# Designed miniproteins, single chains, continued (3): the designs that were tried, part 32

Each design is a single chain, and the fold is of that chain. pLDDT is the mean over its residues in the fold that is shown.

## One batch from the design tools (miniprotein)

Design m9078
Fold by ESMFold2-Fast:
Structure m9078 (fold): chain A 120 residues (1-120)
Amino acid sequence: SELEAKLEELVAEGRAKLAAMLASMPADSSAFSFHLTTVGGRPAFSPRSLSADDVYEIVKEEDLSETMKVIYLLSSAGRKRVFIHLSERTEENIKLAVEAAEKAREEGYEVIVTDLSVPD
């Protein structure tokens, strides 16, 4: 579908950006914070906590399900990044991930999208 094609583009871009970031960042990463939570038995990853208000502000209007995807906000020296993790590949989840990515870009965030879907 059109949305799936758009998601694949975002995931490919996100993978490249994440690889570049990780290659250039110190291991302790004291200059940033981000948080990942998932529901439904998926792993949670939280190298740094961020305020719930920071994540809530960017996605408040997106009507995101708590069980569908996870969002991080990375803040470093005034530059903001959003990490969007798709937990399952449903048409609704794909649409929400694409819409959240577009809204974050509109608000001046650098967006990194990853796919954490379970194998069939």
Scores: mean pLDDT 53

Design m9079
Fold by ESMFold2-Fast:
Structure m9079 (fold): chain A 63 residues (1-63)
Amino acid sequence: DEKQKLLTDADQLEFQASQLPDEKAKQEVLQLVKKAKDYIKKGDLDKAKKYIDKAFSLIQKAQ
């Protein structure tokens, strides 16, 4: 299910963010994940995915 996958991705992103040495990048990822979770709760899975994708991009850049 798409919703369950996005929730799993969000949890994985929160864990990866906790491992980042750059506090600014960490906070940016956590804000994007929070926004994604808000959209998942509202049932807007397209917007949730957009924020999840942005968070993954920031993780890649910060590593």
Scores: mean pLDDT 84

Design m9080
Fold by ESMFold2-Fast:
Structure m9080 (fold): chain A 79 residues (1-79)
Amino acid sequence: SFEELKERAERLLERLKELLEELKTETDVLRAIGLLLDALGDVLELERLTELVPELKPILEEAKKVLEEMREVFKKIPE
């Protein structure tokens, strides 16, 4: 149902925000790469959900902003 898909999308966004907070404290580059890959997977799932339910686009746009912030945080991790 629409409600179930919306709840799934909201859970994916919440998980993305949790991954961002974890990335902010991460010092291991390999672990940080893992967090980024998990986040990319969640955004790709949100894109697929939004293709089925275009009303979820605001959640997807917020998720893309979180992913972009994660990329900026990752660039600041020392090599």
Scores: mean pLDDT 86

Design m9081
Fold by ESMFold2-Fast:
Structure m9081 (fold): chain A 86 residues (1-86)
Amino acid sequence: SALLEEVRRLAEELLARIKEKLKTASLEEAQQILKTLGINEKPKNLEEAEKLAEERIKRMLEQAEKSDEVGLRVAKHELEELLEEV
């Protein structure tokens, strides 16, 4: 569906933005980005932080793919809010 494609695009944009921010981030800043995504794990390095963010976003997409139109709209809104916070 068009809505699922929008959710996929937003998820890709969110991950790309996180990757860009991690290029100049400290580990403390990386941890704050992860907390925004609901991840409380402390990354050992920026590569691990990126992997944790990627895994979370992948789980969000898997959940969205199983959702109805209402669930897809909720996922879109959540991803848009995360993009503003990150």
Scores: mean pLDDT 87

Design m9082
Fold by ESMFold2-Fast:
Structure m9082 (fold): chain A 69 residues (1-69)
Amino acid sequence: ADENERKILAIANLSPEGVELLRKAGLDEQIERLKELNKDPSKEAERSQVAVEAAKKLGIKVTGPRPAL
């Protein structure tokens, strides 16, 4: 299993793990942005982009195409 992809999905979906990762890194603005994007299912692609950007700031390696949300 790709742990980095799992963490990116956790961030994108604002799971408890994803929120904890972002808060520990001081990325509160990314949490708020992802909360707004999660309210609109049509913004799935934008949510994925924000999650990948946040993951890169956390030092998480992004491999291959973006994970499905």
Scores: mean pLDDT 74

Design m9083
Fold by ESMFold2-Fast:
Structure m9083 (fold): chain A 99 residues (1-99)
Amino acid sequence: DLAAAVGPPSDEAVERMEKIIEEAKKVNPELADYLRKALDALRAGNYTEAIKYFGKALEIASKDEEALKLVREFATVVGEDSAPLLLAIAVEYSILKSK
């Protein structure tokens, strides 16, 4: 199952995500807030909430090329740390895009 497969993010992944959140604050503070909530949920092991917050971040970013690039970079860091979580995020993106 997803919770058993993922584990908490590595210190390196957290540092990379923190840098992306700081860049997101310069582009869109609301986007940064949702990425922060996603990271906090990941660190707490609440993968369902992390995916929901990431979905909200992607929704906000969809209107801005620079914001969307930052969301993609965040997803890449998550995927390098945990492939199952990246698949869950990709499914959420596909659902969002189809609406």
Scores: mean pLDDT 73

Design m9084
Fold by ESMFold2-Fast:
Structure m9084 (fold): chain A 82 residues (1-82)
Amino acid sequence: SSSLLNRANNLLKQAEDLKSQYNLLDTDYNIYSSYASGASSVNPELGKEFEEKANELHKQASDLKSQYNSLLDESNSLLNSL
């Protein structure tokens, strides 16, 4: 039904929004990871601060990826019921 298709499309849109969010977090994670590596030899305390920030970003990205996968699975289940 068109109602079922609309529900599936809404889930895909929500998944796309989550993907955009975790891609930004992954980008920031890579930047802070690089800063941590660069800082560790010259300023170990700053290196640790960047590493802690990178770990926070990684956890946030992982949580959003989990939500993204759940929305994709729900959307696919709805589409497969057609």
Scores: mean pLDDT 89

Design m9085
Fold by ESMFold2-Fast:
Structure m9085 (fold): chain A 100 residues (1-100)
Amino acid sequence: SDDEFRRLMEEIRRKLEELRRLVAQARQAIDAGDLDRAEALLDEGRRLIQEIERLLTELRSVVTPANREEFRKLAREAVLIEAELTTLQMLLWVQKQLQS
């Protein structure tokens, strides 16, 4: 239903905002050389991505032609944040190699 679509959209948006905060904090931790903190934040971010992916799968089951574009836009936001998280994990790995 439209109400179910709206509730799932709101839950996913809330989790995406939390993920954006974690990604920003992880970037700051990498820049500060606090690699243990960065790793913990990125691990939390990966758990949140898994929950977002589950919710997106559920949301997809209630998509209609009328709300399809809104779903696509939200899914794209999720993909872009996941890409940033993956980039930060690679940067963290490089920094750990250089500090050995």
Scores: mean pLDDT 89

Design m9086
Fold by ESMFold2-Fast:
Parts: structure tokens; C-alpha cells; sequence
Structure m9086 (fold): chain A 88 residues (1-88)
């Protein structure tokens, strides 16, 4: 699906942005990305990882608290775990 490939591409672009802005979390974002690639709904999972990394990066640039960034990571982790639980 062209829509799923677009979601994957945007997710990967947002992931790269997150790794650039918050390099201390780059390894963690990469681990989430590798997990996302192995899910049945991989394009959507990559989108979730990218959205999470992008949100954390935007919070960091806005001077957000460590607590705000941890909450964003937790919500992203919970969304990724739900996609990983998709059985077929």
C-alpha cells in the first residue's frame, strides 16, 4: 500500500530527526525501530516509533522537562507493544 509506505518513510524521517536532536536516546530509538520492523504491522509500528522520537525531540527543543520526555517515551512504548501483540 502506498499509504503504508508513506507512513514508514515519514516514521523513518522523524526517527532520524529524533536521533539528531536527542543523541543520548539514539540507541533506545534504534532498539524501538528494530522491534517495529519485526512486527506484523511494521509500517504502522515504524510510524509510532518515528512519532515518539519526533515528539521527544520537539519537547527537548522547547525546553520541556525530563518528566515530559519520559511520559512521551512511555506512551510510544505502550503503542509499540500493542502493535507487537497483533497476532495472525
Amino acid sequence: SEALELARKRGEENLAYGKEVVPELAEYFEEMYQRAKETKLSALAVGVVGDTAGLVARLHEAGGSEEDMEKALKLGEEQLEKLEEEAE
Scores: mean pLDDT 84

Design m9087
Fold by ESMFold2-Fast:
Structure m9087 (fold): chain A 100 residues (1-100)
Amino acid sequence: PAPAPEVVALGRELTARIRELIEELGLSEEEIKEIVAEALAEVLGIPLEKAREILSSEESHQAFLEELRASLSDEELLELLRRLYEKILELLERKKKEKE
């Protein structure tokens, strides 16, 4: 198949697990975007403003993923996504502790 099945599966798994924690914490759409942008900025070493731009639309998000796929091997891309997942979970856990 054209896309690596592991990349697709990881993306779906990330979305499902993050959604579960968001539901548990009762986070707003704005809070969710903020956490994802912070995680992306830290993992990629880019400014927070740039991370927010990447996530601002489906088109910019897809363009960024396409650029990553062109620049990185499937193994490097999976490792990057795993790091993003871990960072998002870390930030969500901090929010959970702050909230009670």
Scores: mean pLDDT 72

Design m9088
Fold by ESMFold2-Fast:
Structure m9088 (fold): chain A 71 residues (1-71)
Amino acid sequence: LIEEIREAVLRASDEEELRKLVDKLKTLEEIEKAIKELEEILRETHVPEQRRAAELALKLLKEKKKELKEK
């Protein structure tokens, strides 16, 4: 699943697809791992479209993490 999110970001997928993939994550550990993977993509990629998708996916992941912590 984390690999699917990574691939969607590299394809510069839209918000709807990224949200569907993020919504499938159910544990804090999976979300934290996905955040680290996307932060690495942002550090390494120079493609504007991929950076935008990664920033969007990170926003969605951080929102999901907050929801799971606050219950």
Scores: mean pLDDT 79

Design m9089
Fold by ESMFold2-Fast:
Structure m9089 (fold): chain A 95 residues (1-95)
Amino acid sequence: SAQDQMASLIQSLIDLAKRFKAPEEVIKLLEEALEYVKNGDIDKAIKLLEEARRLLRELAERYRDTDPSTYSRYEYLATLLGDVIDRMKELKKKA
């Protein structure tokens, strides 16, 4: 189903975020978004993913000059979050 595909996309992001040692607050927002998808509240899930992406970029900026490697990983995660948000919006239109 569309909801199963959405849940799978968010789970993949959670797994990657944990491997990249993303900020705990970002991981928490992704886990909350997954719970909302499982409960059928896709709009709330998308809002939480958008919040996670904004927070991740704000936190990444702190590392721009001091740890470019961490900055690059966080920016990459933010890009993937954007792709997942866009895919979820498309899946919602077809459901």
Scores: mean pLDDT 88

Design m9090
Fold by ESMFold2-Fast:
Structure m9090 (fold): chain A 62 residues (1-62)
Amino acid sequence: RRPFSARDAAALEAINSPKLSDEEKEEVIERVKAGELTVREASELTGVPQRTLYERARERNA
């Protein structure tokens, strides 16, 4: 009930997000391609390895 923990929980989810759905990964990939996010930053936020993000971005571009 204390908003103090709610704010911390949201921040932790953003930083240590577990595996995401394909649709969420695609959104992150689009942001990486647009130069809004670095692959490393996206990997930290989504919990997806950089290699996977590179592969997804390449497939989408092709």
Scores: mean pLDDT 63

Design m9091
Fold by ESMFold2-Fast:
Structure m9091 (fold): chain A 81 residues (1-81)
Amino acid sequence: MEPDPEVVKEMLLSDDPALREILLREIGEMEELPEGIKEGILAAYKEDKEKLLATLEAALSSPDPLVVRGAEKALEVIKEA
């Protein structure tokens, strides 16, 4: 089932770091990003670019390699747009 872009956006822009880490970990596990994930990332970037970029930069310093990979994939989605 394709993820809801609105849920993806809300999780990425959440003030709760646990919700952000859960989503980034899931993205990190995906071999191919579903359209809903890409749309959610781009929606978050459009709504609050500074907050999203700060979240992704913090995630790149995570001790969890899946969270790091999720952040790298999200940054590539933003770069492609």
Scores: mean pLDDT 83

Design m9092
Fold by ESMFold2-Fast:
Structure m9092 (fold): chain A 97 residues (1-97)
Amino acid sequence: LTPAQRLALASVRAQMVALAAVMEIELGGDFEKAKQTVADAIEDLARLAEQAGASPELVKKLRDLATKVRNAKSPEELIKIVREAQKVADEAIAQLE
């Protein structure tokens, strides 16, 4: 896989992880575990974006979003951050195409 293809695959994986985390929260699961899982996925996405040659600004934005996920105080806040991370990932992929 090219770096851009790896980033695209990581973006899909992060979306699946986020969906699973949201479902877990709705089913009364562990919110702290959900936050950590999502934060780890966004950090991995940031690392792969950096390796693929995405702009430092987009890479920093993804890392900042991972930090925000860890500090989220509600499921609503977590969902909002996840949506922003997906938007940033799509922008990074488009930049590399």
Scores: mean pLDDT 82

Design m9093
Fold by ESMFold2-Fast:
Structure m9093 (fold): chain A 67 residues (1-67)
Amino acid sequence: DLVDLAKKLGMSPLGIQQIAHFEATGEVDFSQTSPETREFLEAHAPRPIRETPEKYRKLLKKEVDKN
């Protein structure tokens, strides 16, 4: 379980959430991901990593516009 491994390695709460998102979807946004989280996924991911889909890009922009 990647999330459990990330917790054991002392990853930040944000990093753990990013790994949980990857574990659920198989996708991650490397532009928004911390270097530690990116290295963790490259070292430990059992499948090819895919970038976050465009729909999540739109959600992120909506949150920025809201704040």
Scores: mean pLDDT 65

Design m9094
Fold by ESMFold2-Fast:
Structure m9094 (fold): chain A 80 residues (1-80)
Amino acid sequence: AKVTVTYKNGEKKVIYITTPVTVREIALRLGITDQKIIDTAAQLAGKSVDDEITDDELMDVLNALLSVSKEIKSVEVEKV
């Protein structure tokens, strides 16, 4: 999947995520290194941080990370 991330500082980044992938891996690729934020986002998505997620679960995990991160403003996902 192609993920366009807009950060609160105004920066935009495009990342490519291939599933299966862990919640921790996604968070780190978004620049989220705070373990408490990662753990909280995983729990909100109904996952553990090291659980593998599928393409169908990717949006829920990204929305969870967006809701707990102070650094991310928005995310857009395109299936590729």
Scores: mean pLDDT 79

Design m9095
Fold by ESMFold2-Fast:
Structure m9095 (fold): chain A 87 residues (1-87)
Amino acid sequence: SEKEKFLEVLEEAKKRAEEDPRLSEEDKRLILEYLEKAKEIAEKENLSPFEILRKTSELMKEEGIEFSERALQIEMWLGLELAKKVE
């Protein structure tokens, strides 16, 4: 299902962020926080992947401009990864 594919993409993103030595501790924290929020929404609510990403980005905007910019980058990346898994 789309939900299962989305949860798989989030888990892959989390592993990459945790293991990437090129990421600063702050960048890693922001990415992991976004992924945790997206995963919670995905598991709790019956929303489409793109609706989950939108809701996550809106929540991050409420925490500040820096989070808003990072959230947009993460949203774009996750959108591309989802497109690759939908043939």
Scores: mean pLDDT 71

Design m9096
Fold by ESMFold2-Fast:
Structure m9096 (fold): chain A 99 residues (1-99)
Amino acid sequence: SSLLEKAIELLKKGIDYAKKGDIKKAADLAKKAGDILIQFADEMGKQGAPVSKVVGVKLLGVALRTAADLALEGRMSQEQLIEELESAIEGVKKLLEEL
C-alpha cells in the first residue's frame, strides 16, 4: 500500500528530526503519519475488513497523534518519542506483510 509506505517514510523522517532535537518537526511528521493510518483504517472499513483490524490500525494512528501532542507539551521525552515512532514503524511493516 502506497499510503502505508508513505507513513513509514514520514515516521523515519520524524525519528531523524527527533534525534536532532527538532521536536516540533518530529511531532508534525508523527501527526501526518497518524492521519494517514486513520484514513487507511476508514478505507479498510469501507472495503469490509474485519472490525478488529480496522480498530487496530485506527488506534495506531490515534496513538501517534497523542504521542506528538504529549511531546509538544513537554510530557514525553525525546527518547520516548523516538521509541514510539520506531514502534509505529514496526506496526505499519506488520500491516504491509498482512496485505
Scores: mean pLDDT 88

Design m9097
Fold by ESMFold2-Fast:
Structure m9097 (fold): chain A 87 residues (1-87)
Amino acid sequence: SLVEEAERRREEALEEAEQKGRDLMLEGGASEETAEAGGEWARDTFLGIKSGLIVPQTEPMKELEKELEEKGKEMEREIKEAEEAEK
């Protein structure tokens, strides 16, 4: 179904968001434990969840936060459009 396809694409985008968060932390010289937390923060940001576990301190982190928030909203719209198309 169109809904199942849209949900699958969102899951793929969510995994990419986690990886981007991890990579950003590692590029900054963070530990693997901090990188894991960065991935969790990125996932939460994509889903619109404000956990407060990580506060963006650098410009690259703030840019990633904005990118992930925008992408999350796009994917939510895509699912809604798919649901309407199948009614």
Scores: mean pLDDT 79

Design m9098
Fold by ESMFold2-Fast:
Structure m9098 (fold): chain A 84 residues (1-84)
Amino acid sequence: SAATQAQAQAIAQQVRDYGLSIGASDDAIQAAVDYAVNLYVDKGKSEEQALFAGKYYLAFGRPPSDEELKEENRAPLEELIKYV
């Protein structure tokens, strides 16, 4: 839907902005964007999970685990991501 496409673009933009803010390479940013958008569009993850996962991938160089994607675990990790 148009709403899903708009949300996917918003996720992509926020992941790009984060990657630029931490000095990530264009290739790393594109990989993280593709990963986050895939989680939202194709894997049915929430907007919040997909955005977190993209930023996590940029900050730590690996996808988050299923445990790290749980809402109760994301807040402490999101604080760490701010200071990368």
Scores: mean pLDDT 83

Design m9099
Fold by ESMFold2-Fast:
Structure m9099 (fold): chain A 74 residues (1-74)
Amino acid sequence: SRVATSEEIARIARGFAAWATAVELGFNNTLTDAQLAALAAEMRRHLGLSDKGVADAEKAAREAHALRERFKKL
């Protein structure tokens, strides 16, 4: 298995922290399938994730986004 470097982990962690902050502040930019796919590609590239690992992460992200969008319609 490929091990991510501390630099790669820090870069990805900063990205996720920024995303989490945007979600918490109610930033209303809709995530597209293309944006989710790009994030999955970055995770694969930097973390050496398997196809299954990438697919699992992408699925979780899509489910979270769908739940958020559904909640906005209530």
Scores: mean pLDDT 57

Design m9100
Fold by ESMFold2-Fast:
Structure m9100 (fold): chain A 77 residues (1-77)
Amino acid sequence: MEEEARALEAEAAKDPEAVAAAEEELLALARRLAESVPLEEAVRRAAEAAAATGRPAHRLVARAALLALRAAREKAA
């Protein structure tokens, strides 16, 4: 929910370096996975791995990536 997203953003704001690191980790994993799976699937799997860490910065980045994928599919529909 948006309220959960706001809470994650507030927590992530306490450590912007952690957010940047989480974003780089997600992008690096997505690029590696994209060598063997479609890009959308690679991003989805990378986001799931980030969310599985339970860390606020990783969860925020994972949520943003999944929302971006959903928005892209809605525009294509």
Scores: mean pLDDT 75

Design m9101
Fold by ESMFold2-Fast:
Structure m9101 (fold): chain A 70 residues (1-70)
Amino acid sequence: MEKILEPGDKIGDGEIVSGKALAKEEGNVVTLTLLSDKLIIKVGDKEYVFTPEDSGTAVGVGDKTLVFKS
């Protein structure tokens, strides 16, 4: 399934605090295609900042893995 994630949306144990991304879920892997120049996701006490330079970066959010694409 594909969905646009906006600030306030949750994915796994993560929450979008800034930016937009297109999410595609395949099992426990979620591919996030950045629709903004910067995406900030909060996971527990950590904030992860993603830009197009972070294409191919992966981060664990509970039982799911987020993979970033620009």
Scores: mean pLDDT 78

Design m9102
Fold by ESMFold2-Fast:
Structure m9102 (fold): chain A 68 residues (1-68)
Amino acid sequence: SQEEIEEQLKVRRVYMEVVDRFGVLAKPSKSEIIDIAKSLGLSDEEAERVAEEVMEWLELARKAAALS
């Protein structure tokens, strides 16, 4: 749905900012990711939801790197 696409675009935007600030293999806390999401204009509720999914993206990236 359109709402799912917009949510995924928010996740991608926050993920890219986290990678830019901390590096692709970094392990930032959920609170650090929430602060970044809020700095990008997300509400408290949006930032918390997006941060959970960004943490999953970061975990997937770490697992992919470990397979190399």
Scores: mean pLDDT 82

Design m9103
Fold by ESMFold2-Fast:
Structure m9103 (fold): chain A 86 residues (1-86)
Amino acid sequence: MARLAAGAAEIERAGEGDVGTRTIARALRLWPSEDPLTRAMAELAAASFRTSAQSEKGRTERNAESLRILAAVDPALAEMVTPEPR
C-alpha cells in the first residue's frame, strides 16, 4: 500500500514523456490496492522504465506486459488507464 504510493511517485519522476508510465502512476493513486496483482503490476512498470535504457523493444514489451496484468485485475480500469488504438 504505502510502497505503491511511493512507487507511483517514482514512476512519475522516471517517466520522461512516457504516457503509459504517467497513466499507470495516476491509476495507482486512485486505485485502492487490495490485490497483490496491482502491486506486482506497479513494480513491473517501475522496473521496466528504470531499466528501459537497455533496449527500446524490451521496454515496450515489458510495459505492455505490465498493462496486461492490470487488465487481468480490472479490464475496465485498464481501458481507462491506457486508451487503446482501435
Scores: mean pLDDT 52

Design m9104
Fold by ESMFold2-Fast:
Structure m9104 (fold): chain A 85 residues (1-85)
Amino acid sequence: DLENARKLIEESEKYFFEDKDVSKSASLLAASGILISSAEIEGADPEEIRELKVLFYETLAKIYESLGDKKQAEKYKELAKKLKE
């Protein structure tokens, strides 16, 4: 369910930046990644998968940037950008 994956990504961002619950944020983000991968394998709409992967990578980039990991943040920003092209 791609809608559940989106919700998990949004909740992950909130837990990390508002509640500072890194462990819960990481668990929610991992779950969203599994749902995206499962949906892609099951033949979900490629455009919906692409939009959700962009959100996933952009959220990871924000988290790594906040953690001071510039190299990982840059990597995920480029992955999101490539999917938009």
Scores: mean pLDDT 84

Design m9105
Fold by ESMFold2-Fast:
Structure m9105 (fold): chain A 73 residues (1-73)
Amino acid sequence: SLKEKIEAIVEEYLPEAEKSGREEVEALLERVARDAAAVYPELDVEVLLRGWRGEASEAEKERLAALAEEIEA
């Protein structure tokens, strides 16, 4: 699922990013968001990035969850 892919990528790169610095995490998350948006053009890259930074609103989180369910269907 989209949610699982996003979570797996974040979890995979987060430990390396802790060694490389926060700017490296930022660049990796932006690349992942762009790659996801290329496959799922209905995704808002900014909403996705805000979600990963823990800054997304509840409405934005619900929208991402709904998109993940639709993509899995």
Scores: mean pLDDT 58

Design m9106
Fold by ESMFold2-Fast:
Structure m9106 (fold): chain A 78 residues (1-78)
Amino acid sequence: MSLEERTALLRAQLERAGLLGRVSDEEVRELAAIADGDPLLIRLTVDALARGLPPAEVARLMRAHRATGGADTGVLRD
């Protein structure tokens, strides 16, 4: 899946959650790149944004999650 396809998928999920106005196109692309097509990270991104976390903080938490091999999602789950 290309970055453009991943960005489109994340944007569609944000649209369904009513969150598209909370993020810029550039932020959606950055978050999609970090998630790298991982359905769990895409879901956690949408959930974190729905809880009011800013996109920059969500990006930081996703990068931390990936650095730990994806086994611990506690930081992103709040």
Scores: mean pLDDT 74

Design m9107
Fold by ESMFold2-Fast:
Structure m9107 (fold): chain A 74 residues (1-74)
Amino acid sequence: MRGLEEAERRGRSVGGKDIAKVAADELLKKGVISEEEAKKVEEKASKDIKTAQRLLHAAQHDDWEEVEKILKEI
């Protein structure tokens, strides 16, 4: 059942997806990216928890060079 598989995926990726959403929202709030770009970043960063965490950290510390580097890699 897709429901059981989805519950397993959410258990493993919920942290990454949540971090990616916060990072994308922070970038959008600071005017660094558009709403369309924020959705793309959220989707791609949610697949790699390490990338999502790096992006969030860079966004919170106004490290725009690191943000641009990460966005070019995804």
Scores: mean pLDDT 71

Design m9108
Fold by ESMFold2-Fast:
Structure m9108 (fold): chain A 95 residues (1-95)
Amino acid sequence: SPLEEQYQEMVRKVQQIYQDTLDRVQELVDQGDYQGAIQVIDETMEEIEKIRKEAVDLLKDKNPALAENFTHYTGGILGQLQLMRDHLQQQLQQS
């Protein structure tokens, strides 16, 4: 369905943003730029939260199950980014 195609596109977009963020964070960490890595994570979390809100608003009335699935999926990614941010923040405080 067109709605399922939009859902799959939003999932792929979030996955691409997440992968690009992991690659950029790793590059910055390898350079010792923990503050830059945290900034990239913060910007990515804001972008994913925006996509999540827009997607849930689109899906919630027409397909609540897809809205729940997308909320769960993006919540997992945001949780991983938060854990990375917390570890990097700890590294900054020890440096």
Scores: mean pLDDT 89

Design m9109
Fold by ESMFold2-Fast:
Structure m9109 (fold): chain A 108 residues (1-108)
Amino acid sequence: MKTATVTVTARVYDEDGRLVAEATAPPIELKVGQTATVTLTLDVPERPGLYRVEVTVKSDDPEIKAEITDVRVELVGPGQVRVTVTIKAVERKPGEPNESTARALVEV
């Protein structure tokens, strides 16, 4: 049974498209059919506005991809955003990328 190492990265952009925060979770090992939830806390400017959160998930295995099934973004304190990502390891079909990206919005 094959296990993939999956890396989750979250990036936060302001209304002008400037990167204001970035965090990468510790690598996770997943077997095909397994689901994992990853939580990342990012420090963002305490400036009111609409921020875009972009989550990228990458598998190190060419035959396994990590699919993003849910992304939740919430304010947890002044200048702090929590990003909760649910991922599932699935078999990669020929021609599919081994990287998945999802976008969410959070109002500060």
Scores: mean pLDDT 81

Design m9110
Fold by ESMFold2-Fast:
Structure m9110 (fold): chain A 98 residues (1-98)
Amino acid sequence: DPAELERQRLIQRAQELLDNAESLREPLLERLRESMRRHGLSEEEMAEMLKEGLVASLSPELAEIIRNAPPTVEAVLEALDEVVKKQAQRLLERAEQA
């Protein structure tokens, strides 16, 4: 059944997004700490740079979640988790309709 294969593919892609977000969390935090140390950046400066980079790569709706996050690294990463969950949820909704 082509519909069943497409449903499985969407579910797999959603799971890969969630798994990748979890696996990248620690390396991303380490990279952020190193960048802050290397460039003498404040938390607000780092948060602003992260927002700019993330907004450039996301749809307008998802980018708004990042833009509305408080100007802290922790808040931006939390907003990124919400973005990933929403992307995964949309894929799962499409799988249910397929």
Scores: mean pLDDT 74

Design m9111
Fold by ESMFold2-Fast:
Parts: C-alpha cells; structure tokens; sequence
Structure m9111 (fold): chain A 86 residues (1-86)
C-alpha cells in the first residue's frame, strides 16, 4: 500500500477551525470552571481526551465520507488512544 499524506485544503482547514471552535464552546458549556492552569496533569489529560473525542464525533457527523477527514479522524483516534495510556 502507498503511504499517502493528506493535507487539508484552505476550505477544509477553515471548516476544521469552525468545528474546533464549536467543540471548545461545548467543552466550556459542560465545564464552566475549566481552567488548564488550575488543573492537575490528570485532569488536563482527561479534558484533552474529551475535547478530541468530541471533535472526532463532529467530524464523523459532518465529513465521514470525505477521505481527507477520514484520515484525520483515524489519526485523532490514534492520538486519543495514546493519551489514554498516559
């Protein structure tokens, strides 16, 4: 199998930023006291896991059939799995 690197177009990068902004807003709405500077390393790790799982969910809901976003989702899932091992 050929190793291919997927790069977001400017339009796809903009969409990702909008989704990331929506995720950040939902995280703050669920956790109104969320302050990374006051959190333990474990709490920061758990917050990052929740953030990326929510990001993955939104990407799957909107872009599951887009190969660039499919590769991004795969990479994000691997990153979340890595965080869970810490």
Amino acid sequence: AQVTSYTFSDEQAKELREISKEVSKEMLEKNPGLDFDKMSAEEQREALIEYYELLIKKLEEKHKDNPVFQEAIKNLRAFVESLKKL
Scores: mean pLDDT 73

